# Designed miniproteins, single chains, continued (5), part 78

Each design is a single chain, and the fold is of that chain. pLDDT is the mean over its residues in the fold that is shown.

## One batch from the design tools (miniprotein)

Design m18701
Fold by ESMFold2-Fast:
Structure m18701 (fold): chain A 67 residues (1-67)
Amino acid sequence: MKKFLVVVAPTREKAVAAALELQKKHPEIEVLYATTAQRAQAEAMAKDLEEKFGAEVEILDLAELEK
């Protein structure tokens, strides 16, 4: 089963940087990125991947981790 991780951050620059670091540490996981403004679209995409392709998808919101 292929795993996907969607990284959500307040800015595209921050999301891309975090996604690159996570992809280096976990090459077996496909890392995607989105901004906080695109969170609803990221959640819809995660659901679509799970329902249509049987993928395991996790969403990581960096803004929630930096409280």
Scores: mean pLDDT 76

Design m18702
Fold by ESMFold2-Fast:
Structure m18702 (fold): chain A 110 residues (1-110)
Amino acid sequence: SPKEKIEKLLENLKAAIEAGDVETARSYLEQLLALIHIQDIIDKANKLPKEEQIERYEFYIKVLKEAIDALEAALPGFTPEQQAELQRMIDVLKDYRKYLEKKLEEIKNE
């Protein structure tokens, strides 16, 4: 399922971060963001019920939060150059999370 694929990518991302493998972490992050984005498009095309849309957005937000938390926790252990790259990943995740949180609020208020 898309949920299982997203969960597996998050697990792989966390493992790469813990291993100090910034290049592999970036690759899994890019795959994770692409999969969430594509799934959001599919969910909209399928005209999901409001309750199911809320559940999907809450899940995506949770996944992004766990990715941010893992990157932020690991950040002090990296070189300044690697920290700059991880900070760019964190910033992208925070921007996307903020976007999804706004979409969730709009749906809940309808």
Scores: mean pLDDT 89

Design m18703
Fold by ESMFold2-Fast:
Structure m18703 (fold): chain A 104 residues (1-104)
Amino acid sequence: MELILRAIGLILRGIGLLFDAEHQPPSLELARELLRVARELLKVAKKLLEKGDAKMAKLVAEVALRLAQEARRIARELGDEELAREAEEVIKEAEKLIEEAKKL
């Protein structure tokens, strides 16, 4: 229950950041915040998967994937190769969790 409430809060924050990404000029601060929320969502998804909640883990990991993809896009547009690589690692982790959740 506590993990689901945490996931909901992080998802709502992530949606707000995606809205900002669409309506505001690209910024590295926005990309870093997107990536931070994506990493927190992946921690929640991993714990949900460990508890056997594969459906919720998959959903949370899919949201993390979307946030990390947007962070990578902004990082690439602004030429921050390091932040783009960090986002690529988070994308890879999210894709792996989604695959693991689908097998359960």
Scores: mean pLDDT 87

Design m18704
Fold by ESMFold2-Fast:
Structure m18704 (fold): chain A 85 residues (1-85)
Amino acid sequence: SSMSEELREEVLRLLDEALDRILDLMKNGASITDIRKVQRETGERIAELKGRHLRETHNATDEQIEQHRRHTLALLQGQFPPPLP
């Protein structure tokens, strides 16, 4: 649907912005801690958007939203969690 496409585009935009910030930090010799902060903050924003979508389209429970939040953050922190069903 158009809403799912809009969500995908917004997520990709946030990832693109985060990549630009990380590349700039790396160019300026920033610490791994600074880079990880950008990854964490971006992950939280993406998780919030996805949680809202799940609530609106699937009447997801708070527990399901939290599970998806943890999964999204793990992926964006470079972890390889098993895919959600």
Scores: mean pLDDT 77

Design m18705
Fold by ESMFold2-Fast:
Structure m18705 (fold): chain A 58 residues (1-58)
Amino acid sequence: SALREQARKLLDEATALNQQILALQRKDPNNTAALDALAKQLFDVNEEYKKLRDELLA
């Protein structure tokens, strides 16, 4: 279904963002602006995933 495909895409995006955050923390932990931007993107992706999950469980 389209909702399951979107949920998978969002999970993949969240995984990629988590990997980017970990890599950036390792390479340049003082780059707070870039870390904050990635954290915001991850938050937005997680919020969209929660909405889709709630729709799938309804």
Scores: mean pLDDT 85

Design m18706
Fold by ESMFold2-Fast:
Structure m18706 (fold): chain A 79 residues (1-79)
Amino acid sequence: MKIEKTFENKSADEVADDIKELLSEVGDMVKKVTVTIESTKGTKKATFTNLNANIAAELIKDVLEKLGKVKKVTVTVEV
């Protein structure tokens, strides 16, 4: 199963909290998380496998903080 969520004009903290909530809903059966970030500086894609929700959210937050204000973040979770 594949679950996709899109966030627009959100802060790094808000996106990290939303991702943590999403991952908590699907539980420990998460196989892969792919995050695509669209910013004024370009598009970045990050893939996480075999990570718990808290670690994935913190890594995504770090990436978002380095990019500044983002236009759109798409998170795809595979279970």
Scores: mean pLDDT 70

Design m18707
Fold by ESMFold2-Fast:
Structure m18707 (fold): chain A 89 residues (1-89)
Amino acid sequence: MTVEDKAKALMEEMKRKIEAAPEPAALTETLPVAPGERLVAAASTDPDGNVVGAVVRIRDGVAVEILSVEVPEGKHLKSSAEHAAALAA
C-alpha cells in the first residue's frame, strides 16, 4: 500500500465518522508512515452539510505535500487545502 493509498483510506474513514455524527463535526487524525513522517487528516462539515477535508504529508514537522482532498461538487479546492495545511503546521 502506497502513502497515497493510506491517505485516501484515512480520508474515507474521517468522512464516515463525520457522516455518522448526529451534529456537524470537525475531526483531525494522524497516521505515522515512516520515521520522521506522518499523515495528518483534517475534515469538517461545511454550512451545507457536506464533508470537506484534506490529508497532508508531514516530514520533520513541515507539510511537504497534499495527498488527498474531499470537497463537494462545485466548491473551490484551494480553501480546503489551505485549512488542512494550517492544521498540519
Scores: mean pLDDT 70

Design m18708
Fold by ESMFold2-Fast:
Structure m18708 (fold): chain A 63 residues (1-63)
Amino acid sequence: SDEKADRGAAGAAVGALAGDDERGIALAMQESGMTREAARAAVEAVRAGDGKAAFEAAKQGSA
């Protein structure tokens, strides 16, 4: 669901932009039900400046 993927990517972005990867991972997992691996990938994509990859990771990792 795109809505869950949007929430997951937004959670990852909040943590990454604040310089707190652990918070970004936790928020992505809580908001979208992502696995830790998918949440970590989303945070890394945000840090790389690739919002599309972050959204894609959230979409694939959301249950």
Scores: mean pLDDT 74

Design m18709
Fold by ESMFold2-Fast:
Structure m18709 (fold): chain A 86 residues (1-86)
Amino acid sequence: ALKALLDRLDDALKNKDLEEVEKVLEELRALAEGMPEVDRALVEAMVRVTKEYIKNNGDEEKMKPVVEAELAKLAPLVEAARAAAA
């Protein structure tokens, strides 16, 4: 389910289909509510980054601090999940 939604999001962003982007983000948010903490945090971060990307009309320079902030929030959760999976 997650991979299919991420593939749809990527295609919608490439095609600048904002209506499809909004639909996929809503489905991702709903899916995240049932996920483990790290997966939920990853999906929520992706939703926030995508909303900022749309707001900034794809300006990579404006997106850099947004992405860096979200990665910083996720780093300890991803590390904990990686350790648990080992």
Scores: mean pLDDT 73

Design m18710
Fold by ESMFold2-Fast:
Structure m18710 (fold): chain A 80 residues (1-80)
Amino acid sequence: MKSFDVSAELEALAAEAGLSPEAAERLGELMVQMIAGTPAVRARARAEAERLLIEAGASRETAKRVADQMEALARQARAH
């Protein structure tokens, strides 16, 4: 899967949230689930992404905003 737009935006969001490279890789895995998963898998991936961001030190408000952006990116990736 090659998607420079999604990868670049995830790297920017991870940097803003202060994520380690390992946590940023995990966000990438969750993004794949948000793109290709069933509705239930997508909901779980979003919740795990919010949790990961909070555990990395992001505020609840920042984590929600990042998760909203990830969901929008996943919709675009599914549409094209």
Scores: mean pLDDT 75

Design m18711
Fold by ESMFold2-Fast:
Structure m18711 (fold): chain A 73 residues (1-73)
Amino acid sequence: KDEEINLLLSETAAKLRALGASAELVAKAVSIINKGVETGDLEAAKKEIEALPLSEEQKKVALEALEKGVEIA
């Protein structure tokens, strides 16, 4: 369970970096996803991701990771 979440977060960070996100934005997005997975509060996590200065493609990657993470947890 926790290993699968850690792998998901690592893969998500790599995808965001590949799409040109800064290290700071990647860290913020991954932190929000991890918190959303831990709390189960998808609506709060989605709002925080949408508020980040990410491209539409980067936001899509983060939102998909959040949804997958909650299903694993």
Scores: mean pLDDT 82

Design m18712
Fold by ESMFold2-Fast:
Structure m18712 (fold): chain A 71 residues (1-71)
Amino acid sequence: SAEDLIKKAEEAVKKGDLFTALKYAREAYEQGDYDGAIKVFELVKEEARKQGKTLLANIAEKFIEDARKKK
């Protein structure tokens, strides 16, 4: 379920695995959980910024913009 994907994505963020977090959040997005996906994309964006991963933060921001347009 989308809820299970979001839980897996949040766990991946806690472990610092931002790529895996984006993967699960995108899968939840494809299942129509735009709010859950946006929440995870925001977590990835902030964590990427803290780590100086500017390109990853920009990718997460783009996913947030696209998901908000679908709401």
Scores: mean pLDDT 85

Design m18713
Fold by ESMFold2-Fast:
Structure m18713 (fold): chain A 91 residues (1-91)
Amino acid sequence: EAEKAIEELEKAVEEMEEVVRKFEEGEISLEEAKKKLKELTAKMEEAAKKFAKLIEEGKVSEEQLKRLEEVDKRAQEVGERFAELVKEAEK
């Protein structure tokens, strides 16, 4: 169902944001952060494939599409933030 798929995407991006925050705070290592983000990215990709199929089937509401846009924006921001933190750590 579309609601479950969007909730899985929202949870995955929230967990990615938490991983990046913990890395920035020094609570986890760069290696641990990379591992966790790779696992969360894989989960997000699978949930996104399910959601895309539901869009093709006409089973997604306008509200759920707006939530997907917010998830995509948050995922991009998380990726950019992590990339900058990695560059700073490599100096």
Scores: mean pLDDT 84

Design m18714
Fold by ESMFold2-Fast:
Structure m18714 (fold): chain A 73 residues (1-73)
Amino acid sequence: SFEELKEEIEKILEELEKLLTRLVLQGQGYDLAREVHELKEKFEKAKTEEELREIKKQLIDLKNRAVELLNSL
């Protein structure tokens, strides 16, 4: 459902914010932070489940990139 997708996205965003904070303290992740900000804006404007699924997919990809970058430091 739309509401379930919103809750899932909010959880991914919380995880990403924690990862980005850790990356920024190491002088990394600025490009990832910008992409997350852009997706947050899309999330606020999303009107359909299809839009939310695309946002969720992109956020999962960004989270994986953030984890890999953090593990390489």
Scores: mean pLDDT 87

Design m18715
Fold by ESMFold2-Fast:
Structure m18715 (fold): chain A 68 residues (1-68)
Amino acid sequence: MEEEKKNELLKKAEEYEKKASGIQTLRDQAVAAARAAGNELGAETVRQSLDDVIESYKKKAEELKKKA
């Protein structure tokens, strides 16, 4: 692959890592707030949904790094 393309992939990997980190913070905050309010079903739903998104972004970042 061209060097320019590899640099582009690495940049996108960093962007996905930042997105995962941001969503992880929001997930932790939302889950804690829901549980504090006694909404365990809501907390579990948010945790599962956002965990899937976080893992998706982390895997995407790793795949991009491997292609670079």
Scores: mean pLDDT 81

Design m18716
Fold by ESMFold2-Fast:
Structure m18716 (fold): chain A 67 residues (1-67)
Amino acid sequence: MKEAMDKAYEAAKKTTKEALLNGMSPESALVLGARKGIEEGLKNGASFDDAVLAATRGSVEGLREAQ
């Protein structure tokens, strides 16, 4: 479970940061990052709620690091 959440977080962070660096708007980058993070979390056995929490945190951190 914790490992699945870590994967959701890292996928969301990486995707959001890459999207922002490629010129996507912050809103679109956050949505894309969250979607990718949720997908990775679910693939690795996280619950939907845990995947959403981890992906949201990862997306926000990706936004912070890209600025």
Scores: mean pLDDT 83

Design m18717
Fold by ESMFold2-Fast:
Structure m18717 (fold): chain A 69 residues (1-69)
Amino acid sequence: MDERILEEAVRVARRVLSQAETPEERARARALLERAERARRERDVREAIEVLIEAGVLELERAVRRVVG
């Protein structure tokens, strides 16, 4: 399970970065990717979970911006 969580955090962070629509969102997503890659290297499962949560928040913020304008 550890390997899957670590790999998933990197995968999700890369997805969020590739789909970033604003410079601010891109900067935040890039920081998340750096944290995810470090968590994978250090095998820090807790940090990987935190990255997944924050990535989810960014995706939700983008969805809200698209609906509300």
Scores: mean pLDDT 82

Design m18718
Fold by ESMFold2-Fast:
Structure m18718 (fold): chain A 66 residues (1-66)
Amino acid sequence: MSLEELVEKVLDPSLSSQEKLDLINEALTTLSREEAIELLKRVAEESTDEAVRIYATYLLQELERG
């Protein structure tokens, strides 16, 4: 799955918040650091799901500091 496809899937309003969080967690195990940062930035900026946006922002800070 491409990075663009992952972003679109995480932004899909038909998915539950938990399903979106699971997708982010799965992606982070397979993506490079640079790809993970790009995914998290886009999700934090574009997601209308508050829980998903908060989680992406938190993970982004952790990755940029770690």
Scores: mean pLDDT 82

Design m18719
Fold by ESMFold2-Fast:
Structure m18719 (fold): chain A 66 residues (1-66)
Amino acid sequence: MDKRMELAAEILGLATQYAAALSAGDHESAKVARQALDEAIKLEETDPEKAIEVARQGRAEVNALA
């Protein structure tokens, strides 16, 4: 898979977790997901492999909070 497609899949997963947290009123999980999304998006063009890692770590941190 192209790194861009891999990053898009990870960002979509993280964005889904963010939306779910907001819908549930889980402000802590929403904050973690939002911070990871912002960092991954910031790194998307300059370091896509780092962006993928940040998104994956964010998803894992949200799952650990559940």
Scores: mean pLDDT 82

Design m18720
Fold by ESMFold2-Fast:
Structure m18720 (fold): chain A 83 residues (1-83)
Amino acid sequence: SVTELIGLLLRAIGILLDAERLLKQLSGEAKKQAEAQLAKIRAALARVREAFRTGDLAAMRAALDEAEAALAALKAIYEEQKK
């Protein structure tokens, strides 16, 4: 449905905003490692965009799951920097 599609797009926006906010808080080696995870998020979101173009909701969900996994890795890097 259009409502489901909008929900998936809002998830994509949320992932990117969270990643950018966390990256802004990082420096040095942690920032470099986080930039690698942000690159994975961007690649996954490019797949979301392609799936959106074709109306493939299952492919959009799979790509969002990949982006969320990379965001979780970025969050772990952020938590490790606090040590």
Scores: mean pLDDT 86

Design m18721
Fold by ESMFold2-Fast:
Structure m18721 (fold): chain A 109 residues (1-109)
Amino acid sequence: SVLEKLKAEEERLKAEMDALIERYRASPSIVDQAVAAILEAARFYFEEQIDKLTEGLSEEARAILRVAGYEALLRGQDTREHLINLAKKIAEKYGVSEETLKEVLEALR
């Protein structure tokens, strides 16, 4: 299903984020270790905010926003405009209904 594919993509992106954080943390560079700490803090803050943002949304809309959010964090493209553009691309890629996409876009208002 669309929902199962979106949840699988979220888990893939979470694993990519974990690997990125661990790579920086394992570095002998103080700057790289600081980047790891910043990325962990950003991920923690994102998880708290996304739970609030997605309250009352359908499971598919919630999954789209979570995938878009992790993509945004991984690319450093974390503005609302970037999130909207990513959500639209994800909805198109996974064949999400226009109703679900509208729900996502209203949440990003």
Scores: mean pLDDT 86

Design m18722
Fold by ESMFold2-Fast:
Structure m18722 (fold): chain A 100 residues (1-100)
Amino acid sequence: SEPLSKEERNEILDEELEEAIKTFGFSPEEQKALERIRELIKEQDFENQLLYAAELGLLLAEKASVAKLEELAEMIANNSEENIEKIRARIAAALAAIRA
């Protein structure tokens, strides 16, 4: 399949987040945190966009607090190797649990 451009990926991020906000009725504080996370993910390269979007999906599935969403936003803003490795480990563990 043809790879998506950064503009196309960012459009999908906008559409999916707006649909989630509309569907799940997030609080104003949650919505603000989600909008910040979306804008930070848009600035990342393809690999990091996938990693951070997957972590956001896991946090939403876990019904994470506003504080946890804000923690993810700070991790994306800092974009440290240690934080990226931690997120990769969480995603790998979640995938392993699904396959078990």
Scores: mean pLDDT 80

Design m18723
Fold by ESMFold2-Fast:
Structure m18723 (fold): chain A 78 residues (1-78)
Amino acid sequence: DRTRQTELVLQSTIELSQKVIKESKDPELIKRGEELLKEAQELLEKLKQRPATDEDYKEAVKLHEESVKLLVEGGLPV
């Protein structure tokens, strides 16, 4: 199920972005984490009203990869 897979990726992205915001001391990493959190939450909210497209899944994966990158840049465990 594409929608379920996309939702799980977005939920993971939200958790990782929140971790960056909470645990990072770098204002730039916190700002980027807040932007990722907002984008992931907005996409997840859209998926409550419609099924995920291939583009939604690709965007979710991109946001997830960016959230992992922020944790690595911040020296935080992934």
Scores: mean pLDDT 86

Design m18724
Fold by ESMFold2-Fast:
Structure m18724 (fold): chain A 120 residues (1-120)
Amino acid sequence: GVTEEELELLREFVDFLEEKVDVPESFKRLSDDELKSIIIQSRLSPPSSFYIPLVGKFVPTPPSFDRLQKAVFAVALTFLLRLEDQEYLKSLKDLAADPRVSSIVQRALELAQEFLESLR
């Protein structure tokens, strides 16, 4: 199921992708090596592009982003695209019934759909 920590991370990623913050707060505490480790485990290559299996395409990272922002963008987009996973989505829908979190779950779904449509 979805943890409270994953829900908070979802909120941080939405804020980052909506340009409300330069870097999610949780990522400011990570070293370059820890961030590289996360990217390697996620099979992402954020310097120029990363592969999204769901759409069968390579997505370029924004060229204006620094190295940390490119890594965060790749992680955030991959995390949002997990909302298309049926088991993960079912867990989130149970949380979306709570009025305190329904708005962020809905906005995350909208952002994931906008990204998917931009890649078609």
Scores: mean pLDDT 63

Design m18725
Fold by ESMFold2-Fast:
Structure m18725 (fold): chain A 95 residues (1-95)
Amino acid sequence: SKKEETIKLLEEIRKIYREAREALLAGDIDKYRELHKKAMEKVDELMKVSDEEIQKKIEEVVGSHLRDLARGGLSKAADVEDRTVDRIDEMIKEI
């Protein structure tokens, strides 16, 4: 179903953000950037399959993530990734 496909993509995106956090903590900035790119590609896929209500929630989570990264830079990025994972977990629970 569309709901099952949405949950699967959210779980994949959550996994990528967890891996991005681990890369940041290890000081592997190149891997972090590659993972961030992969996450954005998965977000684009998610937007195509999600209903309007879920799309609005995705836009809020992704917009918040990008704003927090722009504001805090790499020094705050691990905390930003943690908050984004938590927000995705809440989205999955609400679906």
Scores: mean pLDDT 83

Design m18726
Fold by ESMFold2-Fast:
Parts: structure tokens; C-alpha cells; sequence
Structure m18726 (fold): chain A 118 residues (1-118)
């Protein structure tokens, strides 16, 4: 029960961070700062729930690296196509799908690590 609540809060925090990047015209530096802040909060939530270990830390680092790369790529593609609303809409849709795939993979791997520790 406590573990599921922590995982839910973590997934929500990551989703909120990515959504903020999609909605707001953030610089590369602002994107990096937001994801670093979120990564630190995710670590603290996992530590508080008693779920944090080196394997989970590696999963967090890999996941946040992938999320930052998508965010930066999204930002550059939007800049290139700022005068093409239909292209920007396609870029947003693609970025959201890639984001969801990364989040789903993170959740799956996180659950596998937690279950192995029981």
C-alpha cells in the first residue's frame, strides 16, 4: 500500500514535469534544471518509502537521461517549425507518445526491482 502510493506520486511528478515542458516555452537550461529538481524529489520519495537502492538509482538516471533527450529534441523541433501549427501539433503528439513509452518502461522496471526485493 505505502509502496503503491509512493510510485503513484513519482509517476505524477515526472508527468507534471514533462507536461510543464510541453506547455511552457522552456530553454534547454530550464529543462535541465526542472528535470534535475524532479530527479532529486523522486529519489527522496523512494528513500522515504524504503524502496531506494543502487539498482533503482541506475534506473532513475537512465530514465531521466531519456526524458531530457526527448525534451531537448522536442524543443528544437518546435523551434524549427514554430510557423507551422499542424507540424507543431504532430511534434507534440509524437513527444507525448515517446514520453508515455519511457514512463511505462520505468514503471515496469521499477515494479520488477521492488518485487525481487520481497
Amino acid sequence: MKEEKAIGEILGLISDTFYEMIVNDLSEEEIDAKFEETRQKVRELLKKAGLYNEEIEKLIDETFQKLREIAKQYREEVKKNKDDPEKVKEIKTSAMKEFQNILDEFYKKLKEIIEKRK
Scores: mean pLDDT 82

Design m18727
Fold by ESMFold2-Fast:
Structure m18727 (fold): chain A 69 residues (1-69)
Amino acid sequence: SEEEIMEKRKAALKAGLDRVTSTLSPEEAAALRARFDALIAASKDLASLNEAETQLTTELLRRLLARSA
């Protein structure tokens, strides 16, 4: 169901954010968590949630690559 898909995606994003934010500064960690919560709260449907997920995963990938340099 749509609810199940949304729950799974939220859980996956949260787990990913937890791991990434553990290696970030407290300020950056707080900013990313706030952005995640805001995007999820603003999501109306799966389409909106999928867009938020894409934006967050893209940002996290960029930060991960920068930190690995």
Scores: mean pLDDT 74

Design m18728
Fold by ESMFold2-Fast:
Structure m18728 (fold): chain A 60 residues (1-60)
Amino acid sequence: VDQLRQQMNQKMQQIQDYNDKMFETEKTDPEKSKKVGEEMNKKIQEYAGQATQLRQQADS
């Protein structure tokens, strides 16, 4: 149980970190942020999916 909660928290932290990096990149370098943003969005979606699965397992 604790392992699933820990993994979920790690995925949530990764999502938060990627959101923060996307925001900073857009603010500092809009030109570069277009390509980086797409890669980061893909990672955010992957981590969000993983976090959702872990949350369901931990909650069930």
Scores: mean pLDDT 72

Design m18729
Fold by ESMFold2-Fast:
Structure m18729 (fold): chain A 90 residues (1-90)
Amino acid sequence: MLSPQERGYEKLEEFIEAVKNKDSEKAAKYLGELLKYPLPNKSTLIKQIIKKYAKKDKIDEALSILNKIFTSSGKERDELLLELSKLLTS
């Protein structure tokens, strides 16, 4: 049985793999799932992924969208998750 933290790391790995595979829909799904699990330094880990995979001129935009995701819910959050994922997979 996996702990909630171990499940969080699995979702982080699935998110990174989706970004590497240029799959924006899967990246959005796994990022949304990742945000539900307890994971130490979650915000910092996601910001590091953004800095690595976003285009240099889009890093600030991607970080701004991430900050909006943390304060959003429902349909707005789902739309922001997909928008961020498209920036990481473009």
Scores: mean pLDDT 84

Design m18730
Fold by ESMFold2-Fast:
Structure m18730 (fold): chain A 87 residues (1-87)
Amino acid sequence: MEEVERLRQRADELIEQMKKLGDEAKSKIDELNKKIEEFRQQGNTEEAEKLRKEAYELGSKYNEQIQKLGDEAVELRKEAERLEKEL
């Protein structure tokens, strides 16, 4: 039973990491979006497009990290469920 509890704790830790990464991504992307809007209002389309690309690339990197953590958490929870059925 301790093994099941450890797997669940590890999965929960990964979920908390996902939440932190999601919050960090949102904060950074929101700041970039504010700057994009400011540059568009100033007619600086070139800088706005550059920041839009940066925001997209940043979002993609965070999404990949969050997805990997999520997949790992799912596997840990499946393993915990498997072990519970054996005990």
Scores: mean pLDDT 85

Design m18731
Fold by ESMFold2-Fast:
Structure m18731 (fold): chain A 83 residues (1-83)
Amino acid sequence: MSSTINQAISTLQDTHSQTTNPQMQTAIDSSINSLQFGLNTNSSTSSIQTINVAIDQISQYETDSSQQNSVISSLQSQQNSIQ
């Protein structure tokens, strides 16, 4: 579980570095902080909910469909592994 949450954090950090949209950057920063909290508290439910919010925000703010699909697929795979 912790390795999968760390992978989700890494995916979000990479997405943050590639975006110039301030709303998306703020949403990603919030999601990273929430996932770090999930790691510290061993909360799979909180981590799954955080990834769902991140997917929704990326779907709204990412205008590059290729990047959007790639990031969402990675996050969905990571979310499914946190069961």
Scores: mean pLDDT 79

Design m18732
Fold by ESMFold2-Fast:
Structure m18732 (fold): chain A 56 residues (1-56)
Amino acid sequence: EEEQALLERVRAALRRHAKLFGEPEPSDDELEAQAERIVKMHRGGLEASRALAAAA
């Protein structure tokens, strides 16, 4: 739906994760690339989950 909003949430989650695990803070470019991959994977997962739920 709102891909931009989802990307922003993923970026925030990645920053929080780095802070919690004492990892170096990723750059904005790194966050953008990772968030894009996660969003694509998440969309695929949602489609699969909906198909499984409908089949059950």
Scores: mean pLDDT 69

Design m18733
Fold by ESMFold2-Fast:
Structure m18733 (fold): chain A 69 residues (1-69)
Amino acid sequence: MSIVEQAIAFYNSFPENAHEAVAKYIVREFSLGVQDGRISEETLEEVIKALKEKGVSDEVLEAGRKLAE
């Protein structure tokens, strides 16, 4: 299972009322991984795309990126 598939499985394991917070957490962790050289920029964009497919808003995804700044 890819790291993106693992992140989406993690997201799906939470109740809907936690999904916004979990999405922010995932985006922050992947963004930090890119900064540290542990994760490619392509992998970060793949997880963001997958979260959008799950209905996460652009505002929530952007907030997750800002948590890594």
Scores: mean pLDDT 86

Design m18734
Fold by ESMFold2-Fast:
Structure m18734 (fold): chain A 82 residues (1-82)
Amino acid sequence: SLKEKIEEFLKKIEELLEKHKGSGEEQVKILREADEFIEELREKENLSQEQEQEMVNRVVGFVLRAIGDEIDEEIEKRRALE
């Protein structure tokens, strides 16, 4: 089903973003693939506006979590330098 395709894709994106945490170049590539997949679902699979917004919000959440972790690691690194 479309819902299963969406959930499987979001799980893949989350795993890829976690694996490439700290690699801005790879994160940009992953986000580009996510954008392309969402566009394909709109054109081919009748993705609703609400489903698209949910997918975007979840991807943004994954990115914000990864960035937050990177910020925390950088702060700890700077605090540990005496």
Scores: mean pLDDT 78

Design m18735
Fold by ESMFold2-Fast:
Structure m18735 (fold): chain A 72 residues (1-72)
Amino acid sequence: MLREVAEAYAAYVRAQGGEVLSVEVDEEKEEIHVRYVRPDGVGVEEVIHAPTDPSIPSQVLSRRFMPAEELR
């Protein structure tokens, strides 16, 4: 489940013209860690909480912006 959510998010980023550098899943914390470059060239690190319980909504825990070269 969590991996499928991570893959769907990566596909969404690519569909928007983003370059996905890494997608890491932390099953114990129910977190997805994504690093990608936006179409405007800005690098992004996101931590998304994606709980297994469908009654609990997913949310972005942190988002950090940086030059793309710092992510590569």
Scores: mean pLDDT 76

